# Designed miniproteins, single chains: the designs that were tried, part 73

Each design is a single chain, and the fold is of that chain. pLDDT is the mean over its residues in the fold that is shown.

## One batch from the design tools (miniprotein)

Design m2679
Fold by ESMFold2-Fast:
Structure m2679 (fold): chain A 54 residues (1-54)
Amino acid sequence: MAKDLKVGDVVEVTLPDGSKYRGVVLDVNEETATILAVGEDGKVKTLTVPASYI
């Protein structure tokens, strides 16, 4: 449950297709979280996902 998710937290995001990303929370609200994530190729990406995916 992502109720205590905060900016600066290190989190793992699981997408519906089973893909996982690891990153740092940049922003969070009741519906979504914005994560600065590192992909499997080492590239940095910004992801906005439902908070429930964390």
Scores: mean pLDDT 74

Design m2680
Fold by ESMFold2-Fast:
Structure m2680 (fold): chain A 62 residues (1-62)
Amino acid sequence: PLQEDIDEVVEALKKKLAEGASPTQASTTGTTLALDIARRRGLDRASVQEIHKAMIDALLEL
């Protein structure tokens, strides 16, 4: 995926966490957005996994 796609998902996740959402709620929001971007841009499975890895890394920064 483009770095911009990764940044969009990670920022949405971090924003949810900053608003007091649980890690589960934040990851659900991020996953939904990642899948929307993947459908819209025609991303392959490896690209979606790369976005998911970035989300996990962001959650581990807590």
Scores: mean pLDDT 78

Design m2681
Fold by ESMFold2-Fast:
Structure m2681 (fold): chain A 80 residues (1-80)
Amino acid sequence: SSLVEQRKKESQELFDKLEELGKAGKEGKEKLKDEKLKKEGEEGLKKGKEGEKLHKEIVEEQDKEEEEKKKKEEEEKKKK
């Protein structure tokens, strides 16, 4: 099933982009005098954290689905 691999790749790419935005925001935060740049940095930090959480949630959901499928197969096999 290529769907799981596609989702993982897409979420990884999205996560990497959002993490990069968050990291840039953190690194720039102390050095930025400009209120506009500070706001962009804070927004980047927020997006980075949200992307990391989203990626983790997607991976956990996929792992849970795989565990449930394995558990159902095990129970079916045990009841036969």
Scores: mean pLDDT 65

Design m2683
Fold by ESMFold2-Fast:
Structure m2683 (fold): chain A 99 residues (1-99)
Amino acid sequence: MLTEAEVKAGVGEIVLAVGKLLIKQGKYEEAIELYERAIRLFEEAGDKKGAAEALTELGEALIKLGKYEEAVEYAREALELDPENKRAEEVLRRAEELL
C-alpha cells in the first residue's frame, strides 16, 4: 500500500520531470513554478534527496535567467539537504563565479 508520503514523492518526481521538459523549450519561468511545487511535495514527503534535486534544477534555471544570487541561495539549501549532491555543488560554483 502506498503511503501519502510515497504518493507525494512520486508526484514530485513527475512534476520535476515536466519542469525539465519546459527548460528544454526555453520556458524557464514556467519550469521554476513547477520546481517550486516539486520542492514542496518532496518536503511534505520527507524526501530530502528529491527536494535537493528539485532545488538544484531551480538553481540551474535561475542561472539561465541571470538570477545568480537566488541560484546561490537555492544551491546552498540543496547541499544542506544532500551534502553529497555533486550537481548542486557545481550549480553553486557556477552561480558564485557569475556574481
Scores: mean pLDDT 89

Design m2684
Fold by ESMFold2-Fast:
Structure m2684 (fold): chain A 82 residues (1-82)
Amino acid sequence: MLEELRKKAEELAKAGDIDGLEELSTQVRKMAEELKDVDPELAKEYERLALEIDTLISLQVMQEYVDKLEEERKKAEEERKK
């Protein structure tokens, strides 16, 4: 299960699927929470995976945001140039 989730995260990151990564991160965090009472060591591994997925999301969001800002800046410059 954990290994499959890790591979899915890598595949989603490669595809740039932010929504998929966000959903997967939520699922992994829920699994970690459920495992705390049953297997706290495994719960820590799931927490680490969720953090890794969150990092991948941040990188993807940052790239999208930078592209958006650049587009807005160019549009503003064109509208304001004399």
Scores: mean pLDDT 77

Design m2685
Fold by ESMFold2-Fast:
Structure m2685 (fold): chain A 61 residues (1-61)
Amino acid sequence: SKQQELAALMRELLARLDAGELTPEEAVARFVEALRRDFGWSEREAAHWRGLVEHELRRRE
């Protein structure tokens, strides 16, 4: 299912983030693009969610 595909992508992006192959911002961008492409999220919804996640990631630094 698309949900299983998204979960697999999330695991892959997290593994690459943990390995230092992606920045948090790059991982978020790839995940948000998948939400838009595969789940029909609007550009506005995706951009708003990206902003919230980027804010949370910066707060953890």
Scores: mean pLDDT 73

Design m2687
Fold by ESMFold2-Fast:
Structure m2687 (fold): chain A 70 residues (1-70)
Amino acid sequence: MKEKENLLHEIEIAKDILTSEAEKLNKFDLAEEVTEKLEKLREELKAGADVEKIREELKKLVDEASEKLR
């Protein structure tokens, strides 16, 4: 239970950071894409998806978004 809550919090932090950085670079399409994908992961986690799988998807999404922010 706490593990899922911690991961939900990590998803919100990633959303806040990535959308803020995308907005600073005027990459609003990227900010919307990141928000949509992170909201999807959040809903999957709330629906009982495997924590390890969601954590790996989150890492991949953060890495891909970070490359697009360069």
Scores: mean pLDDT 82

Design m2688
Fold by ESMFold2-Fast:
Structure m2688 (fold): chain A 88 residues (1-88)
Amino acid sequence: MEEKKQKEETKKGLETMKGADEITKKIAKEVEKLMKENAELGREKAKQTIQNLEDMGKGLSEKVDEKVGKEILERMKKQIELLEKIAK
């Protein structure tokens, strides 16, 4: 694999993580509201978002530098833990 391609994908991965942080905050608020109105729908929304974050984190980590890949996975894990706490 070309070093240049991996570095470029690493930059895109970090930018995607920043966007995911903002989207996850918005979804977390939506899940919290749903949990108050219909806990089943709130948990389903959280479950779908967690799955999407896991899939995205794995896909990005495989394409980037090993060190940055670990950072991406750790950030995704923290976002997942936040959603799990809200949806319990």
Scores: mean pLDDT 73

Design m2689
Fold by ESMFold2-Fast:
Structure m2689 (fold): chain A 93 residues (1-93)
Amino acid sequence: MEKEKVEKAKEIAKKMEEDLEGLRKEAERLQKEDPEKFKEAVPLFLEGLKRGLEMIEKAIEHFKDSPEAVEILEKVKKKVEELTEWLRKKQKE
């Protein structure tokens, strides 16, 4: 049971980290190449990150009886929060 929960948490984390890396690269590309479109896209990126945060929080609650699975998912949650803060700071600049 514990092993299956950890494996599922790793699968969720990997997919979310890949999605976050893709979003980060697209955001950095837009900021460099088209700052006006970047400003227009930031609200959409933030909405996507908000949905991702809600999904990861639900996953953490679902796996709460597995400390190892929770730790894996909390690391991804931290990355979602860090990218969200970066986008908010860039939007205000």
Scores: mean pLDDT 84

Design m2690
Fold by ESMFold2-Fast:
Structure m2690 (fold): chain A 68 residues (1-68)
Amino acid sequence: MTTELFIKGIEAYARGRYEEAVRYFEESIALDPNNWQAWFNLGRALEKLGRLEEAAKYYALAEELKAK
């Protein structure tokens, strides 16, 4: 199930508030670490912030979780 924190992360990302989106996705992951979409969107927000190595790491983790 999508948590309120995940939805807030999506909304922050859509508004260009990438640092805020990162925080919401990190909090969502703390509650549901198997939500591959949260890891994927965390990577997207980090990519927008120029944190490319961290983004690549979380994209890889999202793909591993999706393959379950």
Scores: mean pLDDT 84

Design m2691
Fold by ESMFold2-Fast:
Structure m2691 (fold): chain A 83 residues (1-83)
Amino acid sequence: SKEEVLKKLEELEKRLYELVDKIQSLDLSDEEKEKLTEKLEKVKFYLLKAREYIKEGKLEKALEYLEKAQEELEKVEEEVKSL
């Protein structure tokens, strides 16, 4: 449903913001923080595309981009956890 797709979008947006805050709090060089933040730009792009498709009523396309966003987000979360 549209409601379930919107809920997934909101969950991933929340996780993205929490990860950005976590990266900024880490004892890393500015250059290392920039590299991690740059990887999150891809996540932001996928979430933006998902939001656009939700507005267009293209829920299957929206879900595809949410899945791509989740995959990229999880990769950065794992990288940060390994620090």
Scores: mean pLDDT 86

Design m2692
Fold by ESMFold2-Fast:
Structure m2692 (fold): chain A 64 residues (1-64)
Amino acid sequence: SLEERLAELEERLRRARTLEELEAVSEEGTALLREAIAAGDEELAQRAAALLAETGRKQAELEA
């Protein structure tokens, strides 16, 4: 399910240590957000957007 895929991405984000890993999470998270919006799942879309925001924040920290 989309919810299971989101949970897997949240776990991958927690374990991510490199820009490459964060980029992969961002790419998959963006695809998941689009699918959630298409499905009309507002809660899942909001959670996916939050995942992407956190991914971007971690990416900025590693680039500093």
Scores: mean pLDDT 85

Design m2693
Fold by ESMFold2-Fast:
Structure m2693 (fold): chain A 66 residues (1-66)
Amino acid sequence: MTFEITFTGSEEQKQALLEELRADPNVEVEQVGENTFRVTHHGSVEEAIGLILRLIGEEHVEVKVL
């Protein structure tokens, strides 16, 4: 599953969330803009949906499913 995230908050929030995403061996993160990242999840559908729901719940994070 592939989706894009855009950070509109602080640099600290961006770095913390990027570290979380990059710590998951099933997640690939590619920078496509200054604050926009393409995320590809290679795990189960349930795990991918769980990650998307978590990110949608974050303030100053926009999620677009591709």
Scores: mean pLDDT 81

Design m2694
Fold by ESMFold2-Fast:
Structure m2694 (fold): chain A 73 residues (1-73)
Amino acid sequence: SDDDRYRRAFGLFDKDGDGVITAAELKAFLESLGLRPTDAEVQAIIAAFDTDGDGVLDWAEFKAMLDALEAAR
């Protein structure tokens, strides 16, 4: 299912096991998809989906970002 795929991706990039994705980990994830985001673009993505204002993405925010990327096709 999409949820299982998203959880696997989150776990792969959450290398510290802290339940969040940092800007550096998000950039690496996007680069793994063949994208070449700038640091400013990564920060803009985080700002768009970071509902907690902590500068990182939790599981719910990461899933929302992935859903938005699929919708933007």
Scores: mean pLDDT 73

Design m2695
Fold by ESMFold2-Fast:
Structure m2695 (fold): chain A 61 residues (1-61)
Amino acid sequence: HTEEGRKLEEEGDYGAAARAYLEAIEEDPNNAEAWRNLGELLEKAGATELAEEYFKKAEEL
């Protein structure tokens, strides 16, 4: 799931990438990589405050 999200992100399909990362978190809420990847996507979208929250979540896992 996280690998699928990364490929979609590389293709520029950020919406599909975000969905893949969300599904990875839904399957395993302790998936730190998925939280970090979502944070990076949010940062690219300009949601820097929300991105920081997701990065902190990844660091706690």
Scores: mean pLDDT 76

Design m2696
Fold by ESMFold2-Fast:
Structure m2696 (fold): chain A 79 residues (1-79)
Amino acid sequence: MALSEKELEGLTLLSFGRMYIALGEIARKKGNLEEAIESYEKAVELFRKAAELLEGEEREEALELAREAEEKIKELKAE
């Protein structure tokens, strides 16, 4: 079964979002709070775009990941 172009794009954006979460965690661990916030903000954008392209469980995952990234941003801005 071949994935649709829309589904492939959504999954690609989801993967990039996860990459930016990892970059944000690395920046946070190094104490680079501004870099961490920028990385998490980029992840939120990517996860929201992925949710628009994906359906069902994959959409729900993308929305939950966006929510978690937004929470991380709020925590860092409270520092």
Scores: mean pLDDT 85

Design m2697
Fold by ESMFold2-Fast:
Structure m2697 (fold): chain A 80 residues (1-80)
Amino acid sequence: SIEEMEERLRETREKADKIMEKLSPEQQRKIVQLLSALEIRWAGLVFEMEYFGMPVEEAKRRFEEEIRWFEEEVEKIVAE
């Protein structure tokens, strides 16, 4: 459901917030930009479900791929 995807986005934001507590302001800014990109991707998937008939299970699978991308990009920033 859309609510399950929203919960997954919330969990991802909470994890990012905890990571950011230990980082420089420059690293925090980069992660905030990535969070904005993730939110845009989430909105795009919801739009595809509502207007183009994308199955909810496909949207969930694709969103998990987007979360993995986000987590990998955050790890690169933390490793700087």
Scores: mean pLDDT 86

Design m2698
Fold by ESMFold2-Fast:
Structure m2698 (fold): chain A 58 residues (1-58)
Amino acid sequence: DEERRARLREAARLLATTDLSIAEVARRVGFKSTSTFSRLFKEEFGVSPATLRRMAHA
């Protein structure tokens, strides 16, 4: 689903460029569940949202 991938790419940008919580990022990109968001994000990028945020800091 290309629309879902676009939402996940926007989530990655928000995680790298803002201090929004993972739950807030999930909500902003249209996910009703943080757990569903985290699973799909890891499937798309190979890392969890929390890990991607740490990598952006590193």
Scores: mean pLDDT 83

Design m2699
Fold by ESMFold2-Fast:
Structure m2699 (fold): chain A 50 residues (1-50)
Amino acid sequence: RAARRNVERVRRAAAELTEELGRLPTNQEIAERAGVSVSTVSRVRSGREG
């Protein structure tokens, strides 16, 4: 909710990894790049944050 920072970090990490890997990254790969938990990535991608 107040975690717009997490949304931005996850979106940026996903975009960078998609370009780097040439495929859609996993939640774990996004979490490692963004420096957040896999649960945080899952919540952002499920629309629970933002």
Scores: mean pLDDT 74

Design m2700
Fold by ESMFold2-Fast:
Structure m2700 (fold): chain A 82 residues (1-82)
Amino acid sequence: LVEELRKKADEYLAKADAEPDSLEFARYLGRAFEYRVLADSLEKLENGEDKDSDKEATKTILVSMLKSLGAPQSLIDKVEKL
């Protein structure tokens, strides 16, 4: 799951690098950085650094952010099942 989010970030960085339109370039960069932040937060959660109550709160936030980014349902389902 963390690896999938990092791959999504790298994918958006590659799209940004290939994008000649400055506005679309900025949009792809923004999505790449948001996926990186989500990957870091999820890695912390998977490593058991969160308490059980904090874990559920973190899952809810991550699911909400992934939905806002238009992430694939498969990624959202994996976070919900943690």
Scores: mean pLDDT 73

Design m2701
Fold by ESMFold2-Fast:
Structure m2701 (fold): chain A 86 residues (1-86)
Amino acid sequence: NAMAEANRRRVFEEVDRLFEAIREGLKKIDAGYKPEEVIAEFLKRGERAAAGILAVLTALDKGYKTRDEIMKAANEIIKKAEEMLK
């Protein structure tokens, strides 16, 4: 089943690209870049999934632990990143 094998390879390649994008973003944040600036760069590239995951991870790093607090903080980070793209 060549179609199933091609689809599986493409899914693995997309997952690998997503995880590499997340690792790139986390390394930049660890190096002292502002999370909002890193997330803005990913949004500009169309990397919305990586940007969203980085926003959630940034909220967790700030000490937010409840779902509502994490979502509120992540949404505010995304909003700040979107404002940087104007």
Scores: mean pLDDT 82

Design m2702
Fold by ESMFold2-Fast:
Structure m2702 (fold): chain A 90 residues (1-90)
Amino acid sequence: MPPPALAEARAEVTLDAAPGSSEAEQNALEAAVSDRFVAGVRAMFALAGGDREAEVDLEGERTADRVSLVATFRAQDPEAARAGAAAFAA
């Protein structure tokens, strides 16, 4: 059978990097991004428990002045996908 259609919710987060920031400051930004991703995944799976087709895609772009991330949450329950994106964006 064809796979069921999944609902998608996308969140974009842009974090400005200070020019000349230290490695520790850059690592702190990466940790903040990882915390957002984990929050999004937890929020989605809290509503989509048992959804074997739920998935998350994360794309990132880093420049000297900014980190830009796009997270796409997919689940059979559109509220689960939206909850993931909202938690990531918060």
Scores: mean pLDDT 73

Design m2703
Fold by ESMFold2-Fast:
Parts: structure tokens; C-alpha cells; sequence
Structure m2703 (fold): chain A 55 residues (1-55)
């Protein structure tokens, strides 16, 4: 994974945790941000939907 995608994922995960989301939802939000940065919008959308189901 590129450094930029990894950093985007970590930032999104930290923001989700600060917003009070459970760790599982935050993990999916982080992965979604990383995949979106890599250009995989479909994977990002699926991961965000999973986070919404958990939160």
C-alpha cells in the first residue's frame, strides 16, 4: 500500500474513533479511506456500508 493511502487510512480511523465509533467500524472506515486513495471507489463504498451497519 502506498504511504499516502496508508496515512489516509490511519487518519480516517483515528477520526472515527474520536467520534465515538466502535473499533470495528473505525477499522472499516480506515480501510475505506485507504482504498479510495488507491482509486478503488467500489471497495471503499462497500467498506463504508459495513461501518454504518456496525455503528
Amino acid sequence: MSKEASEAGKKAREEALKAGLPEEAADYIGMAAAFEKLGDKRAAAVLRAKAEEIA
Scores: mean pLDDT 80

Design m2704
Fold by ESMFold2-Fast:
Structure m2704 (fold): chain A 115 residues (1-115)
Amino acid sequence: KVAEEMIEVLRGLKEAVLNDDKEAVDRHIERLAELFRKAGLTEEEVQELRDYLRKAIENAKGKGDILGLLDSLIAHAEYGKETGNAREAARRILRVMRAFATGEPVGFAPPELLK
């Protein structure tokens, strides 16, 4: 149910990115956020998803990078559909987004402060 809707939304987001449709991108991000709430993620995790996903799209060095990311997210949503565990699928998607969030640097910090 929720995982199947996540697959649909992520495929729609991929199409919006391919078409440079900024309004459709924002709409699909908000729909994904709603599904994350429905899967039982916290509002902090939902906000983290929005921030990372927007940043990944804005800072992509080429369409191949973001399309590869979105295909990975779709695979995790498909796992949620097959296992019936939409919450775990949502958490896995958020972990992938965190790992990919290498866009704009937060700021320079000495190596001893990067904890």
Scores: mean pLDDT 75

Design m2705
Fold by ESMFold2-Fast:
Structure m2705 (fold): chain A 60 residues (1-60)
Amino acid sequence: MLTFKVSFSDEDLAKKKAEEINKENPDISATVEGTTLTIKTNLPPARAIALTLRLLGESL
């Protein structure tokens, strides 16, 4: 299991991203504490990182 933490400047943005991740990706669990998004997954490291960056950044 892999765990990633991502910090946002806005708590509402972090919550929206967590909901999108949880809705689209059943193999990923996203939780929010304040402005910090914690992502836990059983996916391989490369896949988990790529998917997280896609969901957070949305550019190519």
Scores: mean pLDDT 71

Design m2706
Fold by ESMFold2-Fast:
Structure m2706 (fold): chain A 80 residues (1-80)
Amino acid sequence: MEEAIKAVEEAIRALEEGDVEKALKYVEEAIKLAQENPDIAQAQAALPYLRAAKTLLENGGSKEVALKYLKLALDILKTK
């Protein structure tokens, strides 16, 4: 899960810097890492927020809403 957390943190940083392409790359990495861990409840709980952020960024949707979803996913992934 540490790698998924780092990927989401990098996606948030890239999006705050205005680099949507870099943010998308890290969101896709976080989704793959979460999908590889089906038995980890936090990974599965974060996955719909990561997918929502990806869809918004791919379709030119709200960057503010995408950032909110990424921050929610990060909070879920850090929950013990």
Scores: mean pLDDT 82

Design m2707
Fold by ESMFold2-Fast:
Structure m2707 (fold): chain A 64 residues (1-64)
Amino acid sequence: SNIEEAFRYLLEAGKAYNAGDYETAIKYAEKAIELIKKSENPDEFLLKEAEYVKEKAEKALKEK
């Protein structure tokens, strides 16, 4: 399902962020956001988590 795929992408985004690969973290977070928005009942909490991961990765990338 879209939500199961979103969870997988969010997990991969977190792993990339922890590894310092902020570009990959942003890409996976964006994929998670897209999948959540495509679901019939978007999980607002999961969406905010994915958006938060993207924003913190973008901030970290600017600080490099």
Scores: mean pLDDT 83

Design m2708
Fold by ESMFold2-Fast:
Structure m2708 (fold): chain A 118 residues (1-118)
Amino acid sequence: GPPPPEALEGVGFNEENEVASQAAVREVGEILGVPEEKREEYASKVKGGVDALKIIKELAEEYGYSLKLTGVERRRVLGRELTLVSVALYSKEGELVGRLTFFSESPEAVEEILRIIE
């Protein structure tokens, strides 16, 4: 059947937020059909968004999905420059099954994320 609407809403995380980054791994793992025990094992290894995206990419590849960079946007929020990296998750059949957004004020974290997606 079609994916649940929640799977298409997207997941937001950053390099410093361990809780949000672990949640991103769990949510994507559920979309990919990863068993709960394995999702929890992978999530427990995550300390930030860079770790999360590395694990998400590895899981996507293992389960036959692909990550595609859909956008890089710079926004000014409360006087700070925030970079949003948008990534889409596709099935083997080319169906869009999820969206991820990485948020960072760190140019170094953004460069690491972009290198992982390539």
Scores: mean pLDDT 79

Design m2709
Fold by ESMFold2-Fast:
Structure m2709 (fold): chain A 85 residues (1-85)
Amino acid sequence: RFEEMRKKIEEAEKLLLSDDPEAQRRAATIMVVLINEAKTLEEVDYIIEVAKRLKEKYPPDSPVAKIADNIIKAAEQAKERLEKA
């Protein structure tokens, strides 16, 4: 379960790090799907960790940093949902 999620996150990270806007858009879609499918706080926290690491690597105004911000916001909302369950 968690192992499969990590492999999908690695795939999305590679796509997001490409200079291709279509690949970056696909990466964002994969990450949103993984956030919605997350069943544990551990899974959501791992997604947040990866997104925060991407923000540190790229300038704040870059497309990658903006996508990472959106991923963090979506993951934090999913974390609130799971904490209430």
Scores: mean pLDDT 76

Design m2710
Fold by ESMFold2-Fast:
Structure m2710 (fold): chain A 74 residues (1-74)
Amino acid sequence: SELEKLREEVIEEALARADQLWAENPDMDPDVILHQVVAWALERLKEAGLTPEQRREIVLEVSRRLQDHLDARA
């Protein structure tokens, strides 16, 4: 489905963006990276024309995956 494809794309882009921010800013607090990437994902999804419910679901999944990813690297 389009929603499932978008979810996977946004998650992949978010994880890649977090890795890039960390590589460029190794002294940056992981919570700051998390907040910046989540803010990016919110704007990305806003442009996709999703319902509020669909956007919330994807953002929660992105946040969870980012938290797990950053915690595993620490």
Scores: mean pLDDT 82

Design m2711
Fold by ESMFold2-Fast:
Structure m2711 (fold): chain A 57 residues (1-57)
Amino acid sequence: SRELGLRIASHELGLSEEQVEEAVRRLEAGESPATVARRLGVSPRQVSGAVHAVRTL
């Protein structure tokens, strides 16, 4: 489930669930990982990891 994926990604990447949800939402809207990372104050690796974890569930 998306909710479970958000919790797992949050815990594994050291992000809040809100940051994981925002990262996924912005990437789905067509923003680049670098742009999303800059806006959230996180690394591009964390953004990519969040999307991967949520999509793989």
Scores: mean pLDDT 74

Design m2712
Fold by ESMFold2-Fast:
Structure m2712 (fold): chain A 67 residues (1-67)
Amino acid sequence: SKQEEANRLGRELIEAARAGDEERALELAKKLQEITGPAGVLSAAAELERLGRRALARRIREYALSQ
């Protein structure tokens, strides 16, 4: 289902961020936005901010809101 795919993309995005792979995290955010619109991406950005990945959270949020 699209919900299962969105959940998988969200998990992979957080894992990429923890690994320091910002390019992969951004690519996963783009795929997530195709499924959820900005809502899922903004949710992921909020989680990254809670994890202390504030700069990446800002970049992902800016991308989501520029579409």
Scores: mean pLDDT 85

Design m2713
Fold by ESMFold2-Fast:
Structure m2713 (fold): chain A 63 residues (1-63)
Amino acid sequence: APPATHTVTVLDPDTNVETTVTLSADNELTGVTSSDKSAENEEFVKRIAAVVKNGAAASRAGV
């Protein structure tokens, strides 16, 4: 059975920080988690959330 949510992990090559984004089955953003909680990483997390939202709209996950 497909999961109610799915996650995408992104590694920032500049800071080497892993950010995990949680999406619902409908590709709606439900959560964002970073491995490092710093002021610099908050900007990266916000940037990744925007990219994932735009990517989900442009390219849906396969069934």
Scores: mean pLDDT 61

Design m2714
Fold by ESMFold2-Fast:
Structure m2714 (fold): chain A 60 residues (1-60)
Amino acid sequence: PVYQATIQDTVTGQTVTVYVSAPDGTPVQQIQNQAITQASTQLGTQATGDYQIVSFSRVQ
């Protein structure tokens, strides 16, 4: 399955939508951690603590 997450940088207010592919049974926390990692690459900050998940859903 594929999960869609919208992540916000809490310092700048900027948002990005990322997609994470994970096997069935993968813990939600692990999938969300992968989404934050992808978002940090796109938003260009190093501090994962500056991000929050504002939306999370399975899309496939």
Scores: mean pLDDT 76

Design m2715
Fold by ESMFold2-Fast:
Structure m2715 (fold): chain A 65 residues (1-65)
Amino acid sequence: SKREEMLRRAVEAARAGDSAAAGAGAHDLGQAKYISEEQAREAVAAANAGDAAGAARVLERSLKE
């Protein structure tokens, strides 16, 4: 699905340590309503702090649901 493809790309960016791309992906996923508003805010906050691993954890949790 488009949701899964977008989530996988955001997770891959986060796993690669690209916090900026992970944050942008999390924002887009939240705008598209593919993840909850709370999950999007949490992932974006982690990415803005430079915590790519934290962003990955939030996004991977959403992918497994």
Scores: mean pLDDT 83

Design m2716
Fold by ESMFold2-Fast:
Structure m2716 (fold): chain A 79 residues (1-79)
Amino acid sequence: ALELIPEEDRRRLEELAARARAAVDAKDWAAAAEALREAAELLREVAERLADVDPELAELLRRRAEDLEAAAERLAALA
């Protein structure tokens, strides 16, 4: 459950997701890619902190971070 992720980190992820969405809607691919990269870095940091507490959630967050980095690379190529 996402409750293991600190509220401040969850809020930051939600803000980054909103930034990425707004950038995509504006066709600002560079800004969208940057927001996704920041989200991926945050997810990796959270995953590292959760690795000993919830290894399954940590693995899920790492995979999500990789997906976001791949998406960011694709969006950056459009800029």
Scores: mean pLDDT 82

